# Designed miniproteins, single chains, continued (5): the designs that were tried, part 18

Each design is a single chain, and the fold is of that chain. pLDDT is the mean over its residues in the fold that is shown.

## One batch from the design tools (miniprotein)

Design m16592
Fold by ESMFold2-Fast:
Structure m16592 (fold): chain A 97 residues (1-97)
Amino acid sequence: SGTLEALLAEAYERADKAKEEIIKEIEENPELSEEEVEKRIKEKEKEILEELRKQAEAAGLSEAEKAAAEAIVKEYLDTKREEILKYHRELKEKVEK
């Protein structure tokens, strides 16, 4: 696989792990608000995008390839954000008195 494909695969793995970590935090802290969950998501997204940018620069990707990689990863992160927020809402409904 090409360098771009390898970097995207690594970013996807980091996004999946971040989702697992946030879901675990939600399960351990059922009183977390949606705002607190969204803040945690944004923190993880920032870390993933910063690491992607560092790796893309170190790999010598073109400006077009860097922009494409960031756009693709942002779209994947948006999907993971939606999945986390859905899980949080479903858990809140289940634990409501």
Scores: mean pLDDT 86

Design m16593
Fold by ESMFold2-Fast:
Structure m16593 (fold): chain A 100 residues (1-100)
Amino acid sequence: SNSRQQMMDIMSQMMGIGTQIITGAIDRGDDDTVRRGEQGLVRIYQTIQMIRRGDDVNSINSRFSDASGIFISSGNQINTDYAQQFNQISDQFMNILDNS
């Protein structure tokens, strides 16, 4: 469905920014932020699997919110622009879920 494709496109965007946060943390030698960013990627992967399975909207939202929260806090350790990008993506994802 179009909504599923839009959700997957957002997951791809989050994976991209999450990878940039992890790369920035590696460059700084910030092992704690690397580990936290990796946890965020795991949560995005789990969200993708839930979308693919057609899990309920509340479960998808809960897992996505976990991922977003991890990346917002991790992003702030590297560059506050990443936190802003995740807030915008989160708002877009929530709008898609509410209209699905």
Scores: mean pLDDT 84

Design m16594
Fold by ESMFold2-Fast:
Structure m16594 (fold): chain A 84 residues (1-84)
Amino acid sequence: SMLDENLAELEKLKEKVEELLKELSKTLPQDIVDRLREELEKVIEEAEKEAKENPEMDPKELKQKTERRIAGAVLRALEEAAAR
């Protein structure tokens, strides 16, 4: 089903997010990494909720939307770190 495909893609994004946070923790201040982790967890949770509420949603659209939100959060974290 489209819902099963969407949830599988979100699980892959969750794994990528954990690896990204691990790498960023080597260079970014801990408080920024902690806030980014919380924000990214909320992004994934909201995407899962959206997929469940809209089971006909195109997996490509959900993935692209979620990836853009993740990228935006990461960029804001990097900009905050650079401003210190």
Scores: mean pLDDT 86

Design m16595
Fold by ESMFold2-Fast:
Structure m16595 (fold): chain A 55 residues (1-55)
Amino acid sequence: SRVARTQRAIDAMIRSGFPLDQQLALLQQAIANTDDPDVQAILQQYIDQIQQQIS
């Protein structure tokens, strides 16, 4: 499913050690490029978590 694929992509991004600012930018771009509300919900949860860490 697209949801499972999105979860794997997020996990890979976290494991790669990208800076939090870059992770936020990638997640924001991913939300802009999808119309799937389930995918958007997952991406938004991770965006919120990262924003809490950098605020």
Scores: mean pLDDT 81

Design m16596
Fold by ESMFold2-Fast:
Structure m16596 (fold): chain A 73 residues (1-73)
Amino acid sequence: MIDPQKMQQFLDQVQDAVASRIEDPEDAERAREAARLLAQGYSLGEIAKRLGISVETVTRYNRIINDALVELS
């Protein structure tokens, strides 16, 4: 069983790592929210709709999130 507290801690670390890679504060906050939604199983299109941004922007965030996941692994 995956410990929910450990999953939350890992998500927090991923969000911080993603935000540190983005220079624009508004972009960093949207990327943090995109990381949370991806962890919840939302598609890139659903995330784009929920955040009010383009699918292209969510795809960029997804690449940054994947790079952060590799760094944290």
Scores: mean pLDDT 78

Design m16597
Fold by ESMFold2-Fast:
Formats: structure tokens, C-alpha cells, sequence
Structure m16597 (fold): chain A 86 residues (1-86)
């Protein structure tokens, strides 16, 4: 759980869409799965937009920060649910 969270965050920080896509998310809640899939799609489009000059590198960095903050929140919520259920 914690290793997968760390790997997802590091993939987003490194702009590594392929690494993020390779994560085994099948054990996560539907909400967390949807959030990770959304993050993959958003990051892919944002990286392409930077390459095409449509957005700045600073815009991409702010977007990545928001995605990381949201994923951390969802991972912490799922961890709490798992600890409660054992």
C-alpha cells in the first residue's frame, strides 16, 4: 500500500506516465482507481501541451502538485478504511 502510494507520487513528480500506467491498481477502491486513471490522462495531455507550447512548465508543475495532494489524501483515506476493517 505505502510502496504503491510512493511509486505513484514519484512517477507524477518525474512526469513518468509509463511508470504510472504500470501500477497494479486492481487492489484499490474504485475511487482511488478512477483518480489514478484520471491522473494518467491529465498528465499525458499536460505533457503534450507543454511540448506544443500551449501551457508553461510552471503550469505543469502546479498541476502535478495538485494531483499529488489529491492522491495522497485518497491513499490516506483508503489506508484508514483498511486499518478499521483489518
Amino acid sequence: MEELMKEAIEAIENKDVERLEKLDISGFSPELQEAIVAAINILRFALQAVEEGLISQEDLDELRKRMIEELRRLFEEEKREREERE
Scores: mean pLDDT 78

Design m16598
Fold by ESMFold2-Fast:
Structure m16598 (fold): chain A 66 residues (1-66)
Amino acid sequence: MVTLHFDIPVNSKASEEEQEKQRKAGVERAKKLAEAYRKELEKKTGKPVEVKLELTEVDTDELIPL
């Protein structure tokens, strides 16, 4: 089992609806990246690999230009 950490960018000054949209989009991207990584590890090891996602929301308004 491998734990992957992804930052989910959300603008705290956006509308509630826009923040939810950004959060959902970020989670979807993280899942796709984690699945790609899982497949690569499975290909290299020849064994089934399970990945766990750890997601942290980051406020893009506070962290710009990071």
Scores: mean pLDDT 76

Design m16599
Fold by ESMFold2-Fast:
Structure m16599 (fold): chain A 129 residues (1-129)
Amino acid sequence: DVEAKKKQFDDNLKAAEDDLKRAIKLLEEVYKEVSKYPEVSKEVKEAIEHAKKALEYAKAGVDSAESLKNAANYARHAALLARNAAALIKKEDGGEEGERLVRKLEEAARLLDRAADNLDEAYKLKTSL
């Protein structure tokens, strides 16, 4: 059913865009708090840039299947950068503040991975239409 596939495509793309926007917000909140950790700040800034690129490609995915694949790749790379930042904070700050920032980064990474999975599904649906 072509209409059912189109609905699944729209639902997957919307879910991915919502998760990318939430992940970007979490990363930007962390970025404001990590200026005292230059290596963490660098990883978080790169994660934000990759997540924003993923969102741009996801929006272009309505017209281009290849943009969905690019969006998924950028989202997964952003997730890796967020996890790298979390690992660096764990080494520098084992206190309550460090644990709070790590939880936000790990939540952002999970949202980014889920967005990537939804973008991969949208790619499969679009290429089968």
Scores: mean pLDDT 91

Design m16600
Fold by ESMFold2-Fast:
Structure m16600 (fold): chain A 71 residues (1-71)
Amino acid sequence: MAEQLAEQLRKSYESGVSPEAILAAAGIMLRRAGASLEEVDANVARLEQVYREKGFEAMLELFRELLAAAE
């Protein structure tokens, strides 16, 4: 479920896991949700940009939207 996956990313972030590893985990989660390899690459790039520009909470909101769209 999208909420459980988002919670896993939040726990990793709070534990001090690198943003790079969090983005890699998000990509794996999107692929398992049904996104193609091409979509995963594009979506991970978007997540990284949002994280850099607006921070973790904005990235997590986008991640939830991308999970819903992958269905």
Scores: mean pLDDT 82

Design m16601
Fold by ESMFold2-Fast:
Structure m16601 (fold): chain A 95 residues (1-95)
Amino acid sequence: MKKKILELLEKMDKIVEELAGKVEEALEKIEELLKKEDPELYKEVEKILEELGITSPIGRLAVIGVVIAKRLGLISEEEAKELLKKIAEKEKELK
């Protein structure tokens, strides 16, 4: 599991570098990559985005980061929940 997610992160990092300054385009390419390479992770992300009402490109990227960090064991379920709550609060401020 961890090796697959690390490979996915390397692919995402390349997309971000290529599209520096174009957050929305980077997000679209990252979401397409997730749909293709890890559909289950993408479904988890979509469910969280829908439940929290997160629609901004930066908010969506932040949710993807939290889900990946949780899958890598870098954060706990409770830490992930707290981060997602903060992202949802910031989403409301950006609107």
Scores: mean pLDDT 76

Design m16602
Fold by ESMFold2-Fast:
Structure m16602 (fold): chain A 96 residues (1-96)
Amino acid sequence: MTEEELREKVKEGLRALAEQLGLTFSDEAIDIAARKLVELYRRRGYVTPDELADALIEAAKELEKRGLSPKDVEAMRTFAERLRAGQEAADAALAA
């Protein structure tokens, strides 16, 4: 798989996951997040929920720095928060 093919698959996965959480993003926002995740995936072959959340926060910061779509910035932060909350709930259930 080429890096471009991997990036496109990651973008589709991010869109699908965002849709499950009731969130929508611009192509630019998804592209920035996917770029960060592809680097992590190529290094280790997997991405943890915390790393996904961190990549979304970094994407939000980059969008904000570029002055792009305040709505996408807010949605990216919400996406990261929901992922972290889900992980925390799963950890609590396993510890009980």
Scores: mean pLDDT 74

Design m16603
Fold by ESMFold2-Fast:
Structure m16603 (fold): chain A 100 residues (1-100)
Amino acid sequence: MAEEAIAAVQAGDEEKALELAKSPDPTVRRAVLEAANRSPNLDFIRKVAEAAVDDEDPEVLRLAGILAASTGDKETARKIAEKLREMGYEVDAEQIERAL
């Protein structure tokens, strides 16, 4: 897990956190989403989840979909669930859809 991702989220540095959410390293992208889940800022959580809608890593998509659903962003959650299903992760897609 990248310490920079956690530090940016904890400092409230949205710009840095969103840059790290687009990192070529999926471990860094997952770290941003996991740290964002602890943020009191719902709008920030939604932005981080939305940044992951086209992600190639199924764990990043799963985390982002759960965060989107939990914050009421149904459009982002549905897009992520559809992508997970297309990738063969049907159980993860169903979990996100059930949270809507």
Scores: mean pLDDT 82

Design m16604
Fold by ESMFold2-Fast:
Structure m16604 (fold): chain A 115 residues (1-115)
Amino acid sequence: SARDAAVVAGYILKLLEEAGLAEVEVEGNTVTVTVKGDARALALLRALGETLEAAGVARVEIEGDTFTITLSSSAEEALAASREEALAALERLTGETQGALHQLLLLALDLLKES
């Protein structure tokens, strides 16, 4: 679902920030993400942005290494999602999603192993 996609996206952004691969700033429904020179993180964020736009939950603007993501709902709520909520959303999405979302999760896990 649209909400599940936003929750999973928020959790991935939190993991990238905690891994030191991105800087994340939140204001209302807008999330600004700056990638710290990692080409795989940049590719992951691009694919994530395209997935969120296709799901109708966000508008994404890209300038160099900076992504501005405007959600149709509260970005603070999506980023504040607990690990438990993100895992529950993931379980629902694995029943609904095409290989692209599954591949994004594999990329996120791979990036964390290299951090």
Scores: mean pLDDT 68

Design m16605
Fold by ESMFold2-Fast:
Structure m16605 (fold): chain A 111 residues (1-111)
Amino acid sequence: EVTVSEILQIIEPFLDQVDEDVVRALTEALRELADEIPSAARDPEGLARLIAAAILAIKEGKLSVREAAILLKRYGIDAEALERLIELLRGRVPEEYLRILEEIREELEKL
């Protein structure tokens, strides 16, 4: 099983490649969920960048959906919180991002 530290090493190169409009939309949505996600209350922009970078890593075949689910669970995001995040992001991020988040949500249900 891959550790969270190994997942973060995979994601690190993508942190500088994230779309700033996507990070902004994620940051605003995470602020609305701060009561449900303690990591979003502490650093909503940092968590937004991490999520955006994980999606990019999945798109480039460097990270699995399951590994992304393990990472989000470590940051206190369960399947219900991710479902709400997806709803808040509809029309604000590319459809491909929503599809990947939905796949991550399905993996979170199995964890």
Scores: mean pLDDT 87

Design m16606
Fold by ESMFold2-Fast:
Structure m16606 (fold): chain A 78 residues (1-78)
Amino acid sequence: MDKELAEKYLEKARENAELAKKYAEEGDIKKAVLEAASATVQAIGLISLGDKEGADEALELTDEASKVIEEAKEKQKK
C-alpha cells in the first residue's frame, strides 16, 4: 500500500468532514453536502488502497457530518 497517498486521502477526508459540519452549522446545506460527498470519495480511495482502518475512520467522520447536515436541514424545512 502507498502509505503516503493513504495518509493524504485520510487527511482530506478529515478536512472535508469538518468543513461539512461547519457549513451545515452555518446553514449552507449545499456546501455541507458537497464537502460530505468529498469525504466519502476520499474513503473510497482508502478502500481502493487497502487501508481498512483509514477507510473506517473516514466513513465514521462522514456519518457524523451527515447527522449534523440532517439536523440543519430540519431547521430549514419551513
Scores: mean pLDDT 82

Design m16607
Fold by ESMFold2-Fast:
Structure m16607 (fold): chain A 73 residues (1-73)
Amino acid sequence: VSDSEALAMIAKKLEERGLTEHSQMVLEASKLADVNPEKAQQLVDQLLASLSQNPEDLRRALEAVAEVGKELE
C-alpha cells in the first residue's frame, strides 16, 4: 500500500471531524515525507502542538490514527 493512500485515509477522517485545515497539513506532510523528511516532521510537530491546545481534539485524532493502524493490519 502506498504512503499517499494511508495519509489520504487519515486526511478523510480528519475532514469528517471538521478539521479540514489539519487534513491539508497531513497531505502536505505526505509530499514532504518523500522529498524532505525533516520538514515533514516539522509540520507534524507543529500540528501536534496545535492539537495539544485542545486535549479533546488530540484524543480524537489519536483514536483516528489508531483505528487506521488496526485497519491496515
Scores: mean pLDDT 73

Design m16608
Fold by ESMFold2-Fast:
Structure m16608 (fold): chain A 78 residues (1-78)
Amino acid sequence: MEKIREAIRKYLEENRERLEAAAASPDEKVRLEAAIEVGERIIEIIRASLPSLSEEEQKQAEKLIEKLEEKLKELKAK
């Protein structure tokens, strides 16, 4: 789990300027698309880490992916 948190933190730091610009946009669609992109990227980072995790950690990670996918569906519901 710590390794996943570090990877997510690194992604956010590397994309901070772009994401901050999108968040500051007066266009709600731009802000929504940025939020969806971040969520999808976090899911990708977790999925990429699954093969290196223990069976118990994989279960925790899959549960987290499920919760994130539900949140993304809510964001996409307009």
Scores: mean pLDDT 78

Design m16609
Fold by ESMFold2-Fast:
Structure m16609 (fold): chain A 88 residues (1-88)
Amino acid sequence: SMSLESMIESIEEANKTVKDEEVRKQVTELIEKARKAAEEGDYESAKEYLIQAAGLLSDYFKREEEEKKKAEEAEKLAQIAAELAALG
């Protein structure tokens, strides 16, 4: 079973890869709230803050992947258009 501390460490590690300063800051604030709730014995609130942090990271990485996929699709279409133009 994963400890609360291990979950926090995993979220912190993922947050280090985030290039958006606002997203990184929001995740950091949620981690701090989770740690404080855990220190007070409020593991339910700690878990809710970690779920929110993980959700923000998930949404961020999904947006990054969608933007990359759109760029790759645009490049592929441009290459097809160039190849078709060369053929006729």
Scores: mean pLDDT 82

Design m16610
Fold by ESMFold2-Fast:
Order: C-alpha cells, then structure tokens, then sequence
Structure m16610 (fold): chain A 61 residues (1-61)
C-alpha cells in the first residue's frame, strides 16, 4: 500500500493543504516519520485539524 502517495493526494483534496504541504506530508510518511509529524506538515500547508485528520484516515494512518 503506497501510503505516501495516498496521503499526498488526500491532504490536498480532503485536507485543503497546499501542493507543497501535501507533498511534504507524503514524503514524511515515505521516510518513515510518524503520522503526527505528517499531520503537522498538512496543517502548515493550510489545512484545518479536521481536514488533516480526514486525510490521514483516508491514507490508512
């Protein structure tokens, strides 16, 4: 399961994160970083907390 790709797409489409923030969050997961670190990157990308949680859930995190 490509969780990094799924999170990048979900962060942008469900979370409302910028393309840069979504890519950073996906890369963090690919590098083995925690879901909480990925969530922080989604939030820094402009998503709200509910959107960030939905993006993580969609990606299976």
Amino acid sequence: MDKSDALGVAAQTLGGASAEGAEAAGRAVHDGKSPEEAKRLILEGGADEEGAERALERAGL
Scores: mean pLDDT 80

Design m16611
Fold by ESMFold2-Fast:
Formats: sequence, C-alpha cells, structure tokens
Structure m16611 (fold): chain A 118 residues (1-118)
Amino acid sequence: IPGAPPRSAAPKVDATDEAMDRAALAGQKAYDKYRPTLSPEAVTLATVKAIMQALADAGEYKAAASVLRTVANALEDKGYSPEVVEALRKAAELFEKGDYEGALQVLDEAIRRVQAEA
C-alpha cells in the first residue's frame, strides 16, 4: 500500500525520559543480580524497587508513582497476590507524598514476604 510516511512534530526529550532510561538500567542490573537467588515474584519486586530508587534519586516522584500504579495494574492482571499489588499501590501513594524512604521500605517488606512464601 503506497502510504506517505506522516512526520509528526519531533517529540521533545524531557529530563524525565533520561531518568526513565537510567531507571531501566538500574532495574536490569537488579534483575540480573537477584534472578539466580530469589523467586520470580521477588525478582520482579526487587527490579521495581531499583527502578523506583533511580527515579527518586532523579527527583521524579510523580513519574515513580505513575510507574508503580501501572506495574500494580499489570501484576494484578497477571494474577499476582493482592498483598503484592497493595504494596505497590501503597508505595505509589508514599512517592506522591515525597516519602521515598517509606516507599522503598514498603517494597523491601513486600520482597521479603514474597520470598518467604516461595
């Protein structure tokens, strides 16, 4: 089909995109580090925690909360336990309030619980 390639205006690269790229790298490093020793659910949470820490270090608290809510919905759809989903939603609320240390503690507790149940 002869379609002309529509060129939309080039999207502006926000500082948030760079923070997201750094967070993705932190998540990949956490995944590789924990994959041989933790359960799949605990690895997923450890990866999410690494991403959240990188976003918090960049000051991207709203982006961290949005990512956590998106991940919580995705894990709920995949049949993860309600306790894991609620922990992610609670961490998102704490990030929105600027309590990033509290948010990371909630994620640490969820990782420990999930690993103990594996």
Scores: mean pLDDT 75

Design m16612
Fold by ESMFold2-Fast:
Structure m16612 (fold): chain A 94 residues (1-94)
Amino acid sequence: SKKDQLIEVFAKTMREILEIMEEENVPTLEEIEKQALAALLRASSLDLASMAETLRATLDWITAQFLKEVKNEEARKRVEEIVAEAKREIDRIA
């Protein structure tokens, strides 16, 4: 289903971001992961369009939290590129 495709895109994106957060020693990594999973759970009960919007907003929030903690320019660019690609995939599915 399209909702399952959105879950897969979000899960893959979160795995990539969490790996970078671990490399950069982000102290709020566990809290960000918990909030992202809670947002995914809430979004999964919505219609497709609302789910897509919730997941995009969640990725923006995660990016903001990451950029606040991490000053490494290469890591910042990698996360922004990962999130931009995920948003394009979400828009393609929804």
Scores: mean pLDDT 89

Design m16613
Fold by ESMFold2-Fast:
Structure m16613 (fold): chain A 64 residues (1-64)
Amino acid sequence: SVEELKRRAIRIARELKDKDPNISLEEIALALGKELGISESTARRIARKSRTPEELAIALAEKA
């Protein structure tokens, strides 16, 4: 379900941020986008509109 995908995406985004506090939203978007089958250009566009790792993860999961 989309809700399960959102929860998984949020968990992964948080894990990436915890491992590297200096990681950019674009780097998180590219890593998550690859897992979700989203193109790099779309992932980068969503990253530019996102303010937090959680917001980014939700937007990517909804696009998948």
Scores: mean pLDDT 86

Design m16614
Fold by ESMFold2-Fast:
Structure m16614 (fold): chain A 80 residues (1-80)
Amino acid sequence: SLEEIEEKFLKLAKEIFSEEDVEYLEHQIKIAKEKLSEEEFEELLKRWLEVIEESKKNKLSTEETLERLDEIATEHSLEL
């Protein structure tokens, strides 16, 4: 379900990001829920989850991981 994808993403994000970065991501998720359709939001979360999983596998920096998440958000018209 969409809720399971969101929960899994946030659980993994809390393992690699600071509390401040997690709060930032939670805020972006809130904006995405308001601006995107349910289908687009699901696609965004799935892509974000893939980035987090790739980050753990390839030992990417926190900064590089966050940049990739922001790039995906921008592609979905979540310009800040």
Scores: mean pLDDT 81

Design m16615
Fold by ESMFold2-Fast:
Structure m16615 (fold): chain A 119 residues (1-119)
Amino acid sequence: GMSPEAREAIRRAGQALDAGNYDEAVKYAEEATKSPDPRAQGLAYLLKGEAYYKMGNYDEAIKAFEKALQSPDPEVQALAALNLARIYKDMGDFEKAKEYAEKAREINPALADEVEELL
């Protein structure tokens, strides 16, 4: 299971993200990536990617979401793919946006509406 330290870092990263404190969200997410638990690492990279995306740091967001996509948690994989689709659409790369959006839908069909609205 996830360590108490990793859980607390993920919780603080999420709270910072919700509050718009993106630098703090990156800091706590980065602390959580140091966990030996691959599930904790996946969640941490997902939060780190979202924080960088909100700051407009697309290159760092892409790197973080690509790490999250390697998570053993299908929910984390699907959200990472959906966020990569969103970033590529924002960058005008509609071919990559479609590829990642389709990947998100394949991993989690419950995201079909979000994928349709994005494309």
Scores: mean pLDDT 89

Design m16616
Fold by ESMFold2-Fast:
Structure m16616 (fold): chain A 81 residues (1-81)
Amino acid sequence: DKWRELYDEGVKYLLKGYDAYEKKDYESAIKYFKEAIRLLEEALRLAKEAGASEEEIRLIETGLRIAKDLLEEAEKKLKEE
């Protein structure tokens, strides 16, 4: 299913963002987390349209929440200079 491919790619960007965050490369982390959010939002929309299970929808929503939380943290770190 198209949404599963988008979910997998979103998770890969989330992991790239977290790796950049751990290395204190907050500009790259922000870029990767924004891309993860974009992909996960598309995955969520397509999953709902495809009639994915409540559990599958919750999985995508959880990933999206984590990506958004990490984006906020990375943006705060970047502002700390």
Scores: mean pLDDT 89

Design m16617
Fold by ESMFold2-Fast:
Structure m16617 (fold): chain A 57 residues (1-57)
Amino acid sequence: TPSKNVTSVVNALGGEKSLCLVKPEELKPLAEFISNLTGESVEDSQKEIIYLMKKYC
């Protein structure tokens, strides 16, 4: 289950469906951005982004 912190940041960026427009090479920079905002690790942020992409795309 995605953390509330990552979900809140994704919602502020346009919602979970906006992640469907992210290219594979953009995934790590996006995870680093979310990690900086939430205080979670880059690795955990990346896993949660991938989970949301699989669920909503």
Scores: mean pLDDT 74

Design m16618
Fold by ESMFold2-Fast:
Structure m16618 (fold): chain A 75 residues (1-75)
Amino acid sequence: EEVERHLREAEEALRDAQKYRDMANKWRKTAEELKDDPEKAFQAEVDAGVYEVAAATSITVAREHLKRAERLLKE
């Protein structure tokens, strides 16, 4: 069951990564729509960057859980 827990946590992290990637893309689109307001466009780009970092972090978490599951299977 420890292997199953790590696989489940990896799946959750991958779903979070996809969600954050979608949010980052949405904020980038918002920044393009706000091109006539540089201050608001910049804020939207900052928000997109935050979600981009969150997506990368979630992918790293997923990779660690997958590695742990693999190690447990080889023990």
Scores: mean pLDDT 84

Design m16619
Fold by ESMFold2-Fast:
Structure m16619 (fold): chain A 61 residues (1-61)
Amino acid sequence: SELEKLNEGNQKALKRLLKILKELGADEKDIEEVKEYVTNQKPESNVKIGQIIQDQIDRKK
């Protein structure tokens, strides 16, 4: 179904994001914030999540 396909995509994205955040040493708060964006299922949330990842990468430099 369409919902199953969307949910699978969201789950894969979430796992990937959590792995990146953990590798960057993100706190539980940062992880929870990313989960909030994914749970809200708004199209703009993907852009916000990408910005959070970029910020974490920049901090690691």
Scores: mean pLDDT 66

Design m16620
Fold by ESMFold2-Fast:
Structure m16620 (fold): chain A 74 residues (1-74)
Amino acid sequence: SMRDDLVESARTVLEGADAAVAEGTLESLEDALAGLRGMLRIMDGTPELPEDVRAEVRAKLDEVEAKLQQMKAS
């Protein structure tokens, strides 16, 4: 289903973001940020999506944004 496809896509985006955080480069973190923001936009249009998945994407977005800001400030 479209809902299940979105959950799978969200997991893929989260895995990519975890890899970017581990790598710790500006390029990888900016790519992860774009992917997470894109996923949240898609999720906002899907009212039946599990809230736990949306919460995980939002939490990872906050983590990536914080790390990217810290690296840009150095």
Scores: mean pLDDT 82

Design m16621
Fold by ESMFold2-Fast:
Structure m16621 (fold): chain A 68 residues (1-68)
Amino acid sequence: MEHLLAGQAALQAGNYDEAIAHFERAIAEDPDNRLAHYHLGIAYRRKAEAEGGNPELLAKADEHFARA
């Protein structure tokens, strides 16, 4: 729970790497946590957009959305 909330706070602040780390920890504790996969997808997508559309990060976002 804490990692999911901390990740969402980091995401809202624009701290995408911190958000990714928190959501990855939530998934490590519960690999079937669909909400964590969904938010990790958003974090990767926003980081990709900040980097001018990085295709590897967009692919990572799509992978996690598929598991949400």
Scores: mean pLDDT 83

Design m16622
Fold by ESMFold2-Fast:
Structure m16622 (fold): chain A 57 residues (1-57)
Amino acid sequence: VELSEEEKKKAIELRMKVAPKLVNVTDPEERAKIVRETGKELGLSEEVIDYVLSLIK
């Protein structure tokens, strides 16, 4: 999926914000939940969230 310039910036922001939240979490499902919850909190699209999830898994 091709991300817009704004979506790319948001993906980077999401990646940076979830990194410290994932320090104590090793379970892939819980990591995915944190990424999705943080992405929704930031008002991000499913495509941006799924892109970041592909980097985490």
Scores: mean pLDDT 77

Design m16623
Fold by ESMFold2-Fast:
Structure m16623 (fold): chain A 98 residues (1-98)
Amino acid sequence: AQPPMYLVRVTIELSKDEEGLKEKERLKQELEAMGFRVIRERENTLEALVVAPSLEEARRLMERAIALAKSYPHVLRVTVKVTDTVSGKEGPTEEFRR
């Protein structure tokens, strides 16, 4: 049996104004500080992922990413999905909309 590995994917949508662009750059830096890797960036969207060694750590990273994104007033939507990379089963999913 392979050790469990959980993929935590965060997708963030921000306002298409100057403030949204500034908040996107700050969010990128803070997510990278948490161990996330930015995999896709567009004008007002950011996608990042991290691999967690346990479901507990994956949930903690999910909760921290949601809380971080919600702290920025120009974040319009954040979606976080957890996938068990060994079984391919979908884990918890959370979404925030402003």
Scores: mean pLDDT 85

Design m16624
Fold by ESMFold2-Fast:
Structure m16624 (fold): chain A 60 residues (1-60)
Amino acid sequence: MMGEREELLKNADKSSATVLIRKLEELDAPKEVIEKAQKALDEGDYKEAVRIAYDYLQSL
């Protein structure tokens, strides 16, 4: 809880990951990025899914 990033990762759930991935799709993110985040979500790695999506959004 030192930063928003850490807080998001610790509180990462299916809902948070799904919402972020959806934002990637709306912003026309590269399919590769979306696919990686989706795969992490499917494997149950919500932290990874959130991190991938957040990192891309931060690059914008």
Scores: mean pLDDT 79

Design m16625
Fold by ESMFold2-Fast:
Structure m16625 (fold): chain A 78 residues (1-78)
Amino acid sequence: IKEEVRKYIEEAKPEVIEELQKRGVSKEEAEEMVERAGGIVLSLAESSGYLPSKEEVKRMVRNWALLEAAARELQEEI
């Protein structure tokens, strides 16, 4: 499970990084955000004992990375 989810996370990284950069995040920061999102997704998969599909992993990584970007924007706004 862990190794397969890790592979899917790596395959999703380029697309999510590109999306974060379109939101004004630097490439370096986007890479760090995606790495953190991947860690969260991996941890959730391990705790649930569920093997998500490649598409599900990509969606989860994207959602967590975008959530971090949105939270950061909200804190800078207020």
Scores: mean pLDDT 77

